Designed miniproteins, single chains, continued (2). Designs and how they scored, part 84

Each design is a single chain, and the fold is of that chain. pLDDT is the mean over its residues in the fold that is shown.

## One batch from the design tools (miniprotein)

Design m6923
Fold by ESMFold2-Fast:
Structure m6923 (fold): chain A 95 residues (1-95)
Amino acid sequence: EPTDEQLREMAIGFVEDQTDVGRVSAITIMLKLGVLSDELLEAALKGDWEKVLELIENPEKLEPVTEERLKKALEAIEKKYGENYKNAVEEALKD
């Protein structure tokens, strides 16, 4: 099974791809790690990959995923990428 460090490396790679799939995959990995911030979510959804990389590489800038942050992330994914991406994220988080 991948370690937390390996999962962060995967998230970095997905952000660097600058695709919708990459963006959603990176957010999903961070949610599975239990860490996110409003700043990271906004940067990821805007495609500001340099800011996302900075935040992922500095875990002190990340915060625990609250119920409110999870809801905000899922709503933002649905609004920008559609229901299929939101459903895929919710399914990935069940595992």
Scores: mean pLDDT 75

Design m6924
Fold by ESMFold2-Fast:
Structure m6924 (fold): chain A 94 residues (1-94)
Amino acid sequence: SSEEFVKEVLEELEELVRKLEEGEISLDEARERIQELKARVLEQLAKDPYNELLIYTGIALDEMLETIENEEDKEKVAEKLREIVRNLRKLLES
């Protein structure tokens, strides 16, 4: 289901943000992983283009990519990505 798929994406994002916060990965590695997740979300959206949960997940991933592109401070990037993940989690739990 789309809910199960988004839960898997969210789990990967939470681990990604944790690794970024702990300095285990670079911003370039984080960008690459988020782009991979976005590709998977777009593939699911192609099958169900009006699915609101998938649409909002795609928007969240785009916001994360914009944050990485526009912010030079890795710690500020990690903080903003954590907020995006938290908001996405709340949407999934509703």
Scores: mean pLDDT 86

Design m6925
Fold by ESMFold2-Fast:
Structure m6925 (fold): chain A 61 residues (1-61)
Amino acid sequence: SKRDAIEEAIRKVAEWAGLSPEELIARIVRGSGYEYLIADLAGVPVSEVTAYIRKEYAKLQ
């Protein structure tokens, strides 16, 4: 699914950057631009990545 592809791409980018997935999500929210790399790796529009990131970030307390 698109969600599974986004989750796998986040895992790979986080590992490459030396971050946890949660830290990567926080950096995207702060304007890092990693969402474009995730979109390319997952094969989805960046708008789907940013929608996923916003939902997941809202769950982080």
Scores: mean pLDDT 85

Design m6926
Fold by ESMFold2-Fast:
Structure m6926 (fold): chain A 77 residues (1-77)
Amino acid sequence: MRVEVPEEVRERVEELLARGLEAARAGDLEALRAEIRRLGELLEEAAEEIGERQSAQLYTALALRIIGEEIDAELAR
């Protein structure tokens, strides 16, 4: 049931999401667009290795974690 994914793929996804989040906080739309594009490329690569469903589950879980943190921060303001 849980996604079992190569550590290298997981680390790259987490790193790209962190860079995208920092770009968003800085208001750097060009950097944000570049990181979103790289994340999309990695999603397609991961789908080839671990399957589309597992890739989608991993990316959704990571995205929801980051979005949840930002929503909590916004609501605290």
Scores: mean pLDDT 65

Design m6927
Fold by ESMFold2-Fast:
Structure m6927 (fold): chain A 56 residues (1-56)
Amino acid sequence: MKKKEEEERKSRIELLEQYAEGARVLLDAGVTDPGALETARRFIEEYEKAKEEREK
């Protein structure tokens, strides 16, 4: 048993990860768009929180 039982949670985390990854790429590129920065920060924080909870 590896990740079969966590399929539902993986689906949610995958969505957040996808958004966070896209946001990270934009931030890394130095995008200064206010709307993108705000949404990016939110998605990154949500994903980071989920990751931190799993690690801690």
Scores: mean pLDDT 69

Design m6928
Fold by ESMFold2-Fast:
Structure m6928 (fold): chain A 62 residues (1-62)
Amino acid sequence: MIEEIQKLASELGVDETNKILAEAIDEILKKNPNATYEESKEELEKLVLEKLKKALEEKKKK
C-alpha cells in the first residue's frame, strides 16, 4: 500500500500530492474525530491511494 502511494505521488508531483493528503486527512477527521491514529491509518492510506489514482486518471484524460 505505502509503496503504491509513493509511486503515484511521484507521478503527480509534490504540490498535488500535498493537496490530496490534506483533503484526505480532513475527510477522515470529520468522519472519525475521536479515532486513534492506528484506527485511521488504514482508512487514510486507502483514501489517499484512491484520490491519487483519480487525480492521475484526470491528468491523463486532460
Scores: mean pLDDT 75

Design m6929
Fold by ESMFold2-Fast:
Structure m6929 (fold): chain A 64 residues (1-64)
Amino acid sequence: SLEEARELYEKIREELKKKYPNMTDEEIDSLAIQKLMDKLVEEGKVDVAVEFLRELNRERQAAA
């Protein structure tokens, strides 16, 4: 589900921040998105991956 994808995304981000403390938030976010997409596609959850990206884009547009 989208909620599970968001939880996984946050977990990936936290792990990356701990492993690479000097990496920028933008670099962490980009890498976390890549890792999340790879995992969701591997699990056959392409629909969830697409919906997560749509939600992220919608959130970014709302912040502009």
Scores: mean pLDDT 79

Design m6930
Fold by ESMFold2-Fast:
Order: C-alpha cells, then structure tokens, then sequence
Structure m6930 (fold): chain A 74 residues (1-74)
C-alpha cells in the first residue's frame, strides 16, 4: 500500500539521519514529510494529521516515529 511504502521510506530516513547525526529544522522536516505524503497520494485529512504531528514534535525522530504510528492506522 502507499502507507507501507511511506513507512519503509521513513524508517530508512530515520536510520540515515541517526547514522550521520543529521538534525533537520522543523520547516525542512515539514517539507520533506509533506512531499512524501503528496507523492504517496495520501488524503487531505491524513496530510492535515501530518502537519499536526510536525507542529507537536520536539525532534525529527519523534515526528517520524509518530508518523509511522499514524500510517499503520491508515
């Protein structure tokens, strides 16, 4: 499914960021995650929930983990 492919992409992104000690700004993270969601053709409702996750998250890793949990419910 589109959600499963996005989950796998997010897991690889998380691993790559951790391995290279990369920290994304909130806006860079927002653009990346929304771009992935748009390419996966997620609904406007799902994209709004992604925005809420980004706004609430204190780190890139927290946002990615929360988004993976969200996508597992879709």
Amino acid sequence: SPADRMIEGLRRLRENLEKNNIKLSRETMRLALLSMAQHARLSPEARARIQAIVDAAESTFEAIDALIALLREL
Scores: mean pLDDT 80

Design m6931
Fold by ESMFold2-Fast:
Structure m6931 (fold): chain A 107 residues (1-107)
Amino acid sequence: SPIDKLRELIEEIRKLLEEVKASTDPEQRKALFDRIEELVREAIEVAYSLAQEKGLDLEEVKKMIDEIFELLNKAREALDSGNVDEAIKYLEEMIKVLEKMLEKLES
């Protein structure tokens, strides 16, 4: 189901974040971040399609999507400046928004 797909994507993103935390290589961290970004974009597409199908408030969903992209951009900037702890913080907050979106779609 699309809900199961969204849950799977969030779990994969969490696993990649743990790999970012464990990595000491900037190139590896960047590759992991790029993969997180790909999975987040897929999760957003699944979530938006489900929201449309369920007749949910699309303006509220768009606001959550905007917050997710803001957090991703902040995480990218932090990684590029070598501030790994800051990047991890933004990625964790982004995952919380994705989980809130999942909860809304399960209702």
Scores: mean pLDDT 89

Design m6932
Fold by ESMFold2-Fast:
Structure m6932 (fold): chain A 70 residues (1-70)
Amino acid sequence: MTEEQEIEFEYGVEVVKLATDRVGAINEVRREGKKNGLSEEEIQKRISEVDAEGAKRFAELDAEYEKRLA
């Protein structure tokens, strides 16, 4: 296995971790929002914020691994 293949494998593992963490965070926002009587519109707003943060972290991870492969 080459160093590039090892880096690609690690990238894949981190992508799965970020995806899992995002799903967990979204579920928590929905659960807490419903418990606190937030409207569906307010819950969706908070989910959009979680998605935006997740996308930012994914872009940062992608940039880090592109740098490691360069």
Scores: mean pLDDT 81

Design m6933
Fold by ESMFold2-Fast:
Structure m6933 (fold): chain A 77 residues (1-77)
Amino acid sequence: MKREEALKKAYEEGLKLGLELPEEELEELIEKKKKELEELRKQAAAENMLSGIKPLEEEVKAFIEGAREGLELKKKE
């Protein structure tokens, strides 16, 4: 269950930051992670190593999902 645990931790970390950080800072962090992943993905594609980046892609997705959920919960008036 290494992969499932990593995804759960990424989601929980995102959720925590979504609740704690201002929306602007959270959006910057999400964009930074997306950009870093995209750069790594392009490099992996050039080297035919896309299978190696899949776990990182899934962790970043889990983090973003958690962060967005935390932000939505926080934005209630």
Scores: mean pLDDT 76

Design m6934
Fold by ESMFold2-Fast:
Structure m6934 (fold): chain A 79 residues (1-79)
Amino acid sequence: SGDEHLAQGEAAFAAGDLEAAVRHYGRAALEYGKQKDYGKAAEALYNMARALEAAGQTDEAALVRALADQYRALAAAAA
């Protein structure tokens, strides 16, 4: 589930495994998006961007953050 992938991403990030954190947060965002839970999808993408920034992947982090902002806007429009 999205919640399971989010938890795995948090555990990987805490362990310093940034590659695994990015992968799990990305999977969480995809699963939440399929369920149309755009708020949780946005949060997973913001966490993915933080992991990418920690890994020094600044350009990719900026792109993922922009996607998170789009999902956040979609969640706000649905409320």
Scores: mean pLDDT 88

Design m6935
Fold by ESMFold2-Fast:
Structure m6935 (fold): chain A 85 residues (1-85)
Amino acid sequence: MRAELEAALAEAEAAAEEAERRQDYLEAGLHLFRGVVAAVRLGDLDRARALIDRMKELARQAEKAGDTETSKLILQAADYFEAQL
């Protein structure tokens, strides 16, 4: 179970990075969301906070690219998680 959560977190981080490279902000945001869930389930709150900060930065990049709706969705998810930590 712990090894599966670590693998899921690593996969989510790698998938988010690949999606960001393609400027697929929605897909990158979804992968970061999965990463935060895995980090919280692992009890790694520092890593969860780092991923939330990365989601906020991703939202800024999406907004700069003109994808305001994706930016709002990512920011809403990041704010929700931050309030739960």
Scores: mean pLDDT 86

Design m6936
Fold by ESMFold2-Fast:
Structure m6936 (fold): chain A 62 residues (1-62)
Amino acid sequence: SMSDKLLDETEKQLTQLGIPEEVKEQVLAQLRLSASSQSPEDVERQMRKMLQTLKKKKAEEE
């Protein structure tokens, strides 16, 4: 499904950013719950904002 593709993409990006496994599991679990109650478009928007924020934070920590 579209949600499964978004979860896979998010997991790969979180791994690339070096996010700990425990945090990755919590984020993915939260997004899967959101996917059950929200539209795919809303879930995708939430994922994009979260990833963008994490990327900026990692760039600042270099």
Scores: mean pLDDT 73

Design m6937
Fold by ESMFold2-Fast:
Structure m6937 (fold): chain A 96 residues (1-96)
Amino acid sequence: MEELKEDAREAIERYKPLIEKLIKEAEENKEDEKKIEELKKLLVTGILQLELARMIVEGAPLEEVEEKAREYEKKIEELLKKPIEEIIKRAKEVIE
């Protein structure tokens, strides 16, 4: 259990700077539709991966983490339909 929490904390520390970089790139390139679509996919994936890692760090039961992971594909589809501004907002909330 402790090793899983340490791995999750390490993942958050590694992915947080990457997500911050992606947020900045999206904010600087909001008029480039093709780049925004690419950044949306990367941000959505990063958001969901960090959200799962945070659940582990915060002591969520493994059953809840596994259930969340099973809903991963559905959440990706739902988030990709949202405007980039909403995706950026959620990304900022996850990296806090």
Scores: mean pLDDT 78

Design m6938
Fold by ESMFold2-Fast:
Order: structure tokens, then C-alpha cells, then sequence
Structure m6938 (fold): chain A 114 residues (1-114)
């Protein structure tokens, strides 16, 4: 993978950890901010890994929905979506397009049920 894809993926993981920490404190606004940054960094990682534009856009939309769910106090669902987004970005960086699609589809299912 490119150094830029790896750096963006590390930033996505860092923001995911911060979102989980904020969740334990009940700070939903701070969680939402870190989930948005997780999605932005995951989008950057996927883009640098050469992911199709359609899949990059789906990750972005999932990040927006996860941030909204945190704002509504649905921290578990939002954190699950954020984790799946980071997983999808990791799959793109590793060249596993099929796995990335599976994780995006799973995240979309979680978003629909929330």
C-alpha cells in the first residue's frame, strides 16, 4: 500500500479510538465529531488505495449516518458502523475489494436497522 493510504488508515483508527472513549463518557457531540473524522480519514485511505468512487461515496454517507446516530444517543450502532468503515478502508489498503464491499454492505444494514 502507499504511505499516504497507510497514514490515512492510522488516522482513521486513532479517531475511532477517540470516538469509543467519548462514548464511555456519554459525550455524544464529541463522539459525532470523531466519527466524522474517522469517516474522512477512511475515505482518504480508500481513495489513496484506488477504491472505486462509488464505494468511497458510500463510506462517506455511512460516516454521516454514524455521526447522526451518536448525536441521537445510539452509540453502539454508530460505533459499529464506524468500525466497519475502518475495516472496509483496511480491506481496500490490502487490495481486498470483495471484503471491502461486504463490510460496507454490513454497515449499511446496521444503519437501516438503527
Amino acid sequence: PTPEAVAALREAGRHLDEAARAAKQGNYDEMAQHVRRTADSAVEAARHAGAPDELVERIRQLGDKAAELFRQGKADEALEIASLIVGAATAFVNGDLDRARELIEKAEEVAKKA
Scores: mean pLDDT 87

Design m6939
Fold by ESMFold2-Fast:
Structure m6939 (fold): chain A 120 residues (1-120)
Amino acid sequence: IIVFSRNEKVVEQLVEGLKKELPDYKVVGARTPKEVFEILEKTNEKKKVVIIVDFHPMTKDWIEELKKNYPDVIILDYNELSRLIKTPLKYDPKTGEIDPSTLEAFVKELAEVIKKLLEE
C-alpha cells in the first residue's frame, strides 16, 4: 500500500493510521511520482494499492502513466476516495495537519476499502 501526497505531514499521518488498521500489510509513503514508481518497481507483492490524496491538474497525467505501466495496480485517487469513503478528509493545505476528528474515521473506512479490494 502506497500513500501519496506532496505534503509530508499528510503522508506521515495517513501511513501511521493505516499501519495500525492494516498490520498485516506493508504501508509506505511517497511524496513524488518518481518515488511511487520506484516503490512499485521494487515491490514483489501481487496486489498493490496506490492512494492519491492530492487533487492537482498535473496528477492526471502521471495517474494515466501509472495505469499504463502497472495495469494490475489499484488506484484510489481523489475521485475514488470521495465516492468510497463517507468521512471527508479535512486538512490544512498549507501545513498538512489533518483534523483529528476526521483522521481516525477516514483511516478506518479507507482500511476496510483496501482490505476488500485486496481480498478480491
Scores: mean pLDDT 72

Design m6940
Fold by ESMFold2-Fast:
Structure m6940 (fold): chain A 103 residues (1-103)
Amino acid sequence: SALDVVEELRRAVAGKSPVEALRTMIEALRRLLEEDASKEELLAALAEAINLAVGFDLPEEIIARLREILAELLSAPDDPAVQKALLQRAIEVLEEALELLEE
């Protein structure tokens, strides 16, 4: 469920550094792609990724891109291929943020 996804993600990243938390979040989102998660679960996961990005003061450009993807996912058709493509795009944005933090 969406609530289970939120609880699991929050627990997984708790107490971690920004770099370790981002790696953990990227890994968790990749698992959701493999599990054929529902639209509600994907929305919950992306919202938690945005909360993490805001909490760690990631660049405004990264946060804006993630919020744009969230808006697209909210309005997306009930098509798993479209939903997975949007989550994959969010993963790529988070990977870019990780590279910036690692210099």
Scores: mean pLDDT 86

Design m6941
Fold by ESMFold2-Fast:
Structure m6941 (fold): chain A 66 residues (1-66)
Amino acid sequence: MDNIARMGAHLGSLGASPEAVETAGRYLAELDPDTRARFALAVATEAQKNGYVSAEQVEEIYEKVK
């Protein structure tokens, strides 16, 4: 299930900043379920790849997947 709080906690564990987690949560609430899943995966992938993700990077990912 796409639980926003659970996804936020997971992103934080991957090195996402608090601001990135908040921004991701806002977009996850806005997006339809299919786009939400793709967005969450893209953000998690970026965090895993770089060990960090910023709110600005989350916004860029949102623009790419919407």
Scores: mean pLDDT 75

Design m6942
Fold by ESMFold2-Fast:
Structure m6942 (fold): chain A 74 residues (1-74)
Amino acid sequence: SSMLEKLEAGLREMVLQLIDDLRARGASEAAIREAVEAAIRWELETAKKAYPEHAEELERIARRILAEADAVIA
């Protein structure tokens, strides 16, 4: 749905910005990874509460964004 597409795009943008901000502050790869995992987990839980009927789709989106983030961090 358009809503899930916007949510995925927004989460991706937020995660990439978080990586850039933490790198600019001299954070380690491990610290960046931990922060990204925590942010994705928080956003996923918030989205699942708002849209429980889309829980499986939201979990798939979170896994995709996490995999993309891991590739950028490395």
Scores: mean pLDDT 89

Design m6943
Fold by ESMFold2-Fast:
Structure m6943 (fold): chain A 68 residues (1-68)
Amino acid sequence: KLKEVEELIEKLKEASGEEAYEIAKELVKLMEQLSEEEQPLVEELIGKLSESKQQVIHDAIKELFDEK
């Protein structure tokens, strides 16, 4: 699970537009399945991304969880 998240983060660094958004949605779905111990590690990795990539992840979270 954590390895899959790291792989998606690397893909997200190279992706743009719609592709980046789809990768971010997959990343968010995997993050939901992570243990409490793994979540801080993923948050640190996301924090090292550019602001634009962090925004794409935030938009995916909003669509998948905040609209309930």
Scores: mean pLDDT 74

Design m6944
Fold by ESMFold2-Fast:
Structure m6944 (fold): chain A 84 residues (1-84)
Amino acid sequence: SEAIKKAIELLDRAAAHAVLEGDYETAQVLIDGIKQLEKAKNLEEALKILRETLERVRSLPDSPGKRRAIELVEEAIKEIEKAL
């Protein structure tokens, strides 16, 4: 699915930003989300994974990496919702 590929690209950009900021905890949550998205069988499963990833990011300590991750994961959710 092109929507799932776009979601993975958005999470990858968020993870790269988190690494550049030294926020390895946020980067790891995003990398775990990407691995799950690569195994997603349909858009509904991808949406569930992204929502769970967003909640995990929101639970982390405040950082620039966290703020950027929230923005990009929310954009990824919108891309999947548009494809449903």
Scores: mean pLDDT 90

Design m6945
Fold by ESMFold2-Fast:
Structure m6945 (fold): chain A 115 residues (1-115)
Amino acid sequence: SANEEKAREYLEKGKEYLKKGDYENAEAYFWEAREYTDDEKILLEAEAGVIYAKAKLFKSYEAAIEKLEELIKKHPDIASLYYYLGLVYEEMGKLEEAKKYYEKALELDPNFKEA
């Protein structure tokens, strides 16, 4: 639908702003993506993006881990949740934990190899 197309466009904009280090705009676009979809994968990827962007803005990495682990407990097959958990561990300098979660994301969705 047109709403699903908007959700994907806003999700991609959020990811673009994360790559630019603009965490405030990244968070805003991830919130917009969530308004336009009932698709679980898009909703959870946007939610993980919000959690990560807030962690970067407020240096709240432990809180981000707790939130992402709770989402993973409810949705263990969503690759993006593991990918963002890996990003949080990487920001904390916990590179072996980050690698573990990146590998889990790639196991669930091979397309993360190119991200």
Scores: mean pLDDT 87

Design m6946
Fold by ESMFold2-Fast:
Structure m6946 (fold): chain A 98 residues (1-98)
Amino acid sequence: MEAERERALELLAETFAAWRAAHPDLPEAVRAARERFARLSLERVFAYRERHGRLPDDAEQQRMYDEVLEDLYANSDPATRAAYEALVAAHEARAAAL
């Protein structure tokens, strides 16, 4: 678990460094919030797996994502929140099209 978690976080950091460079049009606060969301979500999934010996199901994972997202939105200014919501909606639409 620990080695898997460390590798996942390392890969996430590398992936988001490239992603941030690919999205210079987005405010830095939005890019930072997206990276933080992904990191916190991943940490919650690993904590769940350590506690239960399995990955969360789709409903459990969605609940965890919603909780992290609500916390991030509560601590964001309205413009940053709107831009982040648009980014999340675009990502979900792309995922649904696959």
Scores: mean pLDDT 72

Design m6947
Fold by ESMFold2-Fast:
Structure m6947 (fold): chain A 77 residues (1-77)
Amino acid sequence: MKKALELSQKAQELLVKANEAERKGDWKSALKYYEKTLETLKELLKLLEELNSKDVDSVRLQIETVKGNIEEVKKKL
């Protein structure tokens, strides 16, 4: 499943960028990267649902965590 692995890696890279922006107090960039992470995880979730993957619940939990990060960053804006 090369596509699922690529989406997972992309989400991780975007999450690292979001965390770096947060550490710098760049809330606008942090929000942008968290929103891109959320979009990438939703694409991954759709693919995993089509494949009846056991990892669906894990990705759903990651989506909820990122949504929480977005709400926290919005409070700083």
Scores: mean pLDDT 86

Design m6948
Fold by ESMFold2-Fast:
Structure m6948 (fold): chain A 62 residues (1-62)
Amino acid sequence: DERLEKAIEWVKKEYPGILAGVREVDGEPVIVLLGADEELLKKAAEDVKKRFGIKTEIVLLP
């Protein structure tokens, strides 16, 4: 899915401290965002939803 690939590339470019991956939940693609900064993760998640229309999941790293 080109949209998923572009979303991950965009996160890597704009949020270099965030790790991005793809997971499938109930047959739907979800972008998983992992990082140590909860506020930064929330901003990235909102931007991905607004820009790509893809569901996001946040994982806060210790």
Scores: mean pLDDT 81

Design m6949
Fold by ESMFold2-Fast:
Structure m6949 (fold): chain A 87 residues (1-87)
Amino acid sequence: MSEEEKRKLEASKLLIETLKKLAEAKAAGDDAAAQQTLDDFRARMEELGIPEEVIDRIVEFLRTLYETLSAEQIRLLAEHEERVLEE
């Protein structure tokens, strides 16, 4: 597996983990936990060497999902993304 393929796989795993954490925060009504989850995601993506402009777009997308979707909808999205990675 190439370094680029490894980076994409790690980023995808991080995205799924982040979606699961956002679903938990949404279910708890804990907006502070949701913000911390997004901050942690940004930091870990930076460590993977993902460009800042790409991270900014993904974080904004995740924030939009958190604001517009229910906890159940975010959880289902995470489960769908996880299944796609397992195939």
Scores: mean pLDDT 83

Design m6950
Fold by ESMFold2-Fast:
Structure m6950 (fold): chain A 77 residues (1-77)
Amino acid sequence: SLEELREEFERLAEELERLMARLATQGKVDLAQQFGKELKELEKRFEEAIKKGDLEAARETLERVRELKRQAEEALA
């Protein structure tokens, strides 16, 4: 459902924000800022997809947030 997709997006975004904070703590501030900018873009696209009832676009946006999270985790290793 659209509500389940929204809850999943919020969960992934919060997790990514925590990873960005950890990157900044390690001195990777520019990288953390880049992830933040990309997350804000994805948040805007997700809200637009939800408003249009475009489940496929909403799912695609979620997968992109998952990819950013994976990249942030890799950057912390």
Scores: mean pLDDT 87

Design m6951
Fold by ESMFold2-Fast:
Order: C-alpha cells, then sequence, then structure tokens
Structure m6951 (fold): chain A 62 residues (1-62)
C-alpha cells in the first residue's frame, strides 16, 4: 500500500533513527489513527519493529 511504502522510505532515509506514530502522521499528513494502522500492518509483516529502548518509537526491522 502507498502509505506503508512512504513510511518505509522515510525510515530508510532517517538511517535507523526512531520515529513515533505522531511524527509519521505529521510527516505524511494523515490522522494519527491512520498512521497507527499502517505501522501495525508493517509490524505484522515484519518490516517495522518497536525501538528496544523507546516503547513509543519504531524502526526498520533487520
Amino acid sequence: MELEEKILEWLRELGRAPVTVEQLARMLNVDPETAREAVDRLIAEGKVRRHPEDPDAYVLAP
């Protein structure tokens, strides 16, 4: 899906820096709920994971 692809591209550009759902929502100009759904889908696909030291942040999966 296009939103998921944009999230993955952004996370790649940030070079593993952690990003919150709120930051993704602002960057992509979508509702926080929409950003959360996209992140949850990417986690289910194994493409994104929670940051080990920040429970509110996400990074690209290995």
Scores: mean pLDDT 76

Design m6952
Fold by ESMFold2-Fast:
Structure m6952 (fold): chain A 75 residues (1-75)
Amino acid sequence: EEEKAYEAAKATGLPDDEARRIVEEVRQLEKEGKDWAKYLKEEFGLTDEEAQAIASVKGLPIRAAVLAGLRKRKA
């Protein structure tokens, strides 16, 4: 699971160390029970529709890929 999440994040074009940090961040958010849709809206300025669509997909790999892509765009 974590290995798949790392590979998914790396596939967005991030370097290895950044991909690893993204996976760790997603794992921490899941452990804390954070509202994923609210987090995406506040951190990245997504619309309600975009945030809900992403939040409806569960799984560490897809969420890691999404966060990696958003971080790369924000930077």
Scores: mean pLDDT 73

Design m6953
Fold by ESMFold2-Fast:
Structure m6953 (fold): chain A 100 residues (1-100)
Amino acid sequence: DKVKELLRKAIEILEKLLEEKEEELNEEEKEGVKKILEALRLYLENPGDKEALEKAQKLAEEGLSKLSEKAKKLLEEAAEKAVAEVKPEAEAAYAEALAA
């Protein structure tokens, strides 16, 4: 479940990034981000399927190949935000468990 929640958060952040930065991304870069989103969704829906994982990996590689260095930095910033959001929540849950 925690892996699914992380994947869902990554998808939401990337979808929001695509909407907010629409004017800053060219059509090729938008297509790249969309392929990465398809890869994440495919893995989320079929987590134990080896065929789905291989297809997701290929989609991610194709997506990344369409991104400029600028677009890659935007994705890195989104990933850093996702990690920062998970860390405080995990620490809070651990503190609550210790207090009980």
Scores: mean pLDDT 70

Design m6954
Fold by ESMFold2-Fast:
Structure m6954 (fold): chain A 119 residues (1-119)
Amino acid sequence: MKALELLKKAAEAALEKKYEEAEKYLEEAAKELDITPVLEKLKELLKNDIGKIILALSALIGIALAELLGHKEEAEEAKKKLAETLGIPVEKIDELVEEILKKEEILKKLYEELLKEEE
């Protein structure tokens, strides 16, 4: 799965202020994870702030993985912190996490790739 590499490239491009390139990597990562509707909602909620969108999408994926692995309390605290950081109601963050959780098989594959990179 290329989603992690694409998210990293999006972050690196945004740090260099290459926002068009960063947006393309975000769109490719969302397609790999089958969460393009989540990305579109983030673009609307964050008024196309690419840096905030990268932060939000990365955090939402991490929260969804935490919930999938049974770390529900930690996931709930992370949702609240993300909502405060982005100025978005926690209910909207929860809706986005639920959409990502529908892609359980893709999330399991992403977790396997993450474990390989930590080795």
Scores: mean pLDDT 82

Design m6955
Fold by ESMFold2-Fast:
Structure m6955 (fold): chain A 80 residues (1-80)
Amino acid sequence: SLEEDLQKVEKIKQQLIEIYEQESKLKETPPGLKKQKIDLEVELGVLTLKAAVFKNETLLNAIEEAEQEIKEYKEKLAKL
């Protein structure tokens, strides 16, 4: 459902932000975190494809907003 997909987007966003926050404190990213990051990015990509195929503008907009927030947070962490 749309509600479930929107919840997945928010959860992926929060998990990616947490991973980038952890990476900002580490000299090197552990393989486990790299895998988690890739898995989450793949899951977000699947949701993006689903939104495009079904022309779900609400889901597509939520994904674009989540990607922008992740990017901005990552950039802020890089300045710390």
Scores: mean pLDDT 86

Design m6956
Fold by ESMFold2-Fast:
Structure m6956 (fold): chain A 113 residues (1-113)
Amino acid sequence: SLEEFKKELEEARKKTLEILKKYNVPDSDIEEVQKALDEFLKAAIELFEAMENKSPDVKENFQKFVEALKKLIDKIEEIAEKYNLTREQVDEILKPVLEFADKLVEKYLKYLE
């Protein structure tokens, strides 16, 4: 359901922000990550709705989702470099988003079958 999907997406967002705060990333840089997360959430929801509605634009929505994911990863890695976070800490920050993204990609690939 869309409601369950949105709940899982919000949980991934919440976890990402909590881990950034845990590693003492300042609020101003967390706000920049929140902007990238907002774009990612919007693209994920639009892709999910396109699949549910069997939209002709589903492939284009998948491309937008992948682009939003790349922007989010790039922003998190930029912040990680700025604050000298370890690879292990970066992987912890990315994990909720990447686990969510993997599930949505699997759903998309199954939709194309």
Scores: mean pLDDT 89

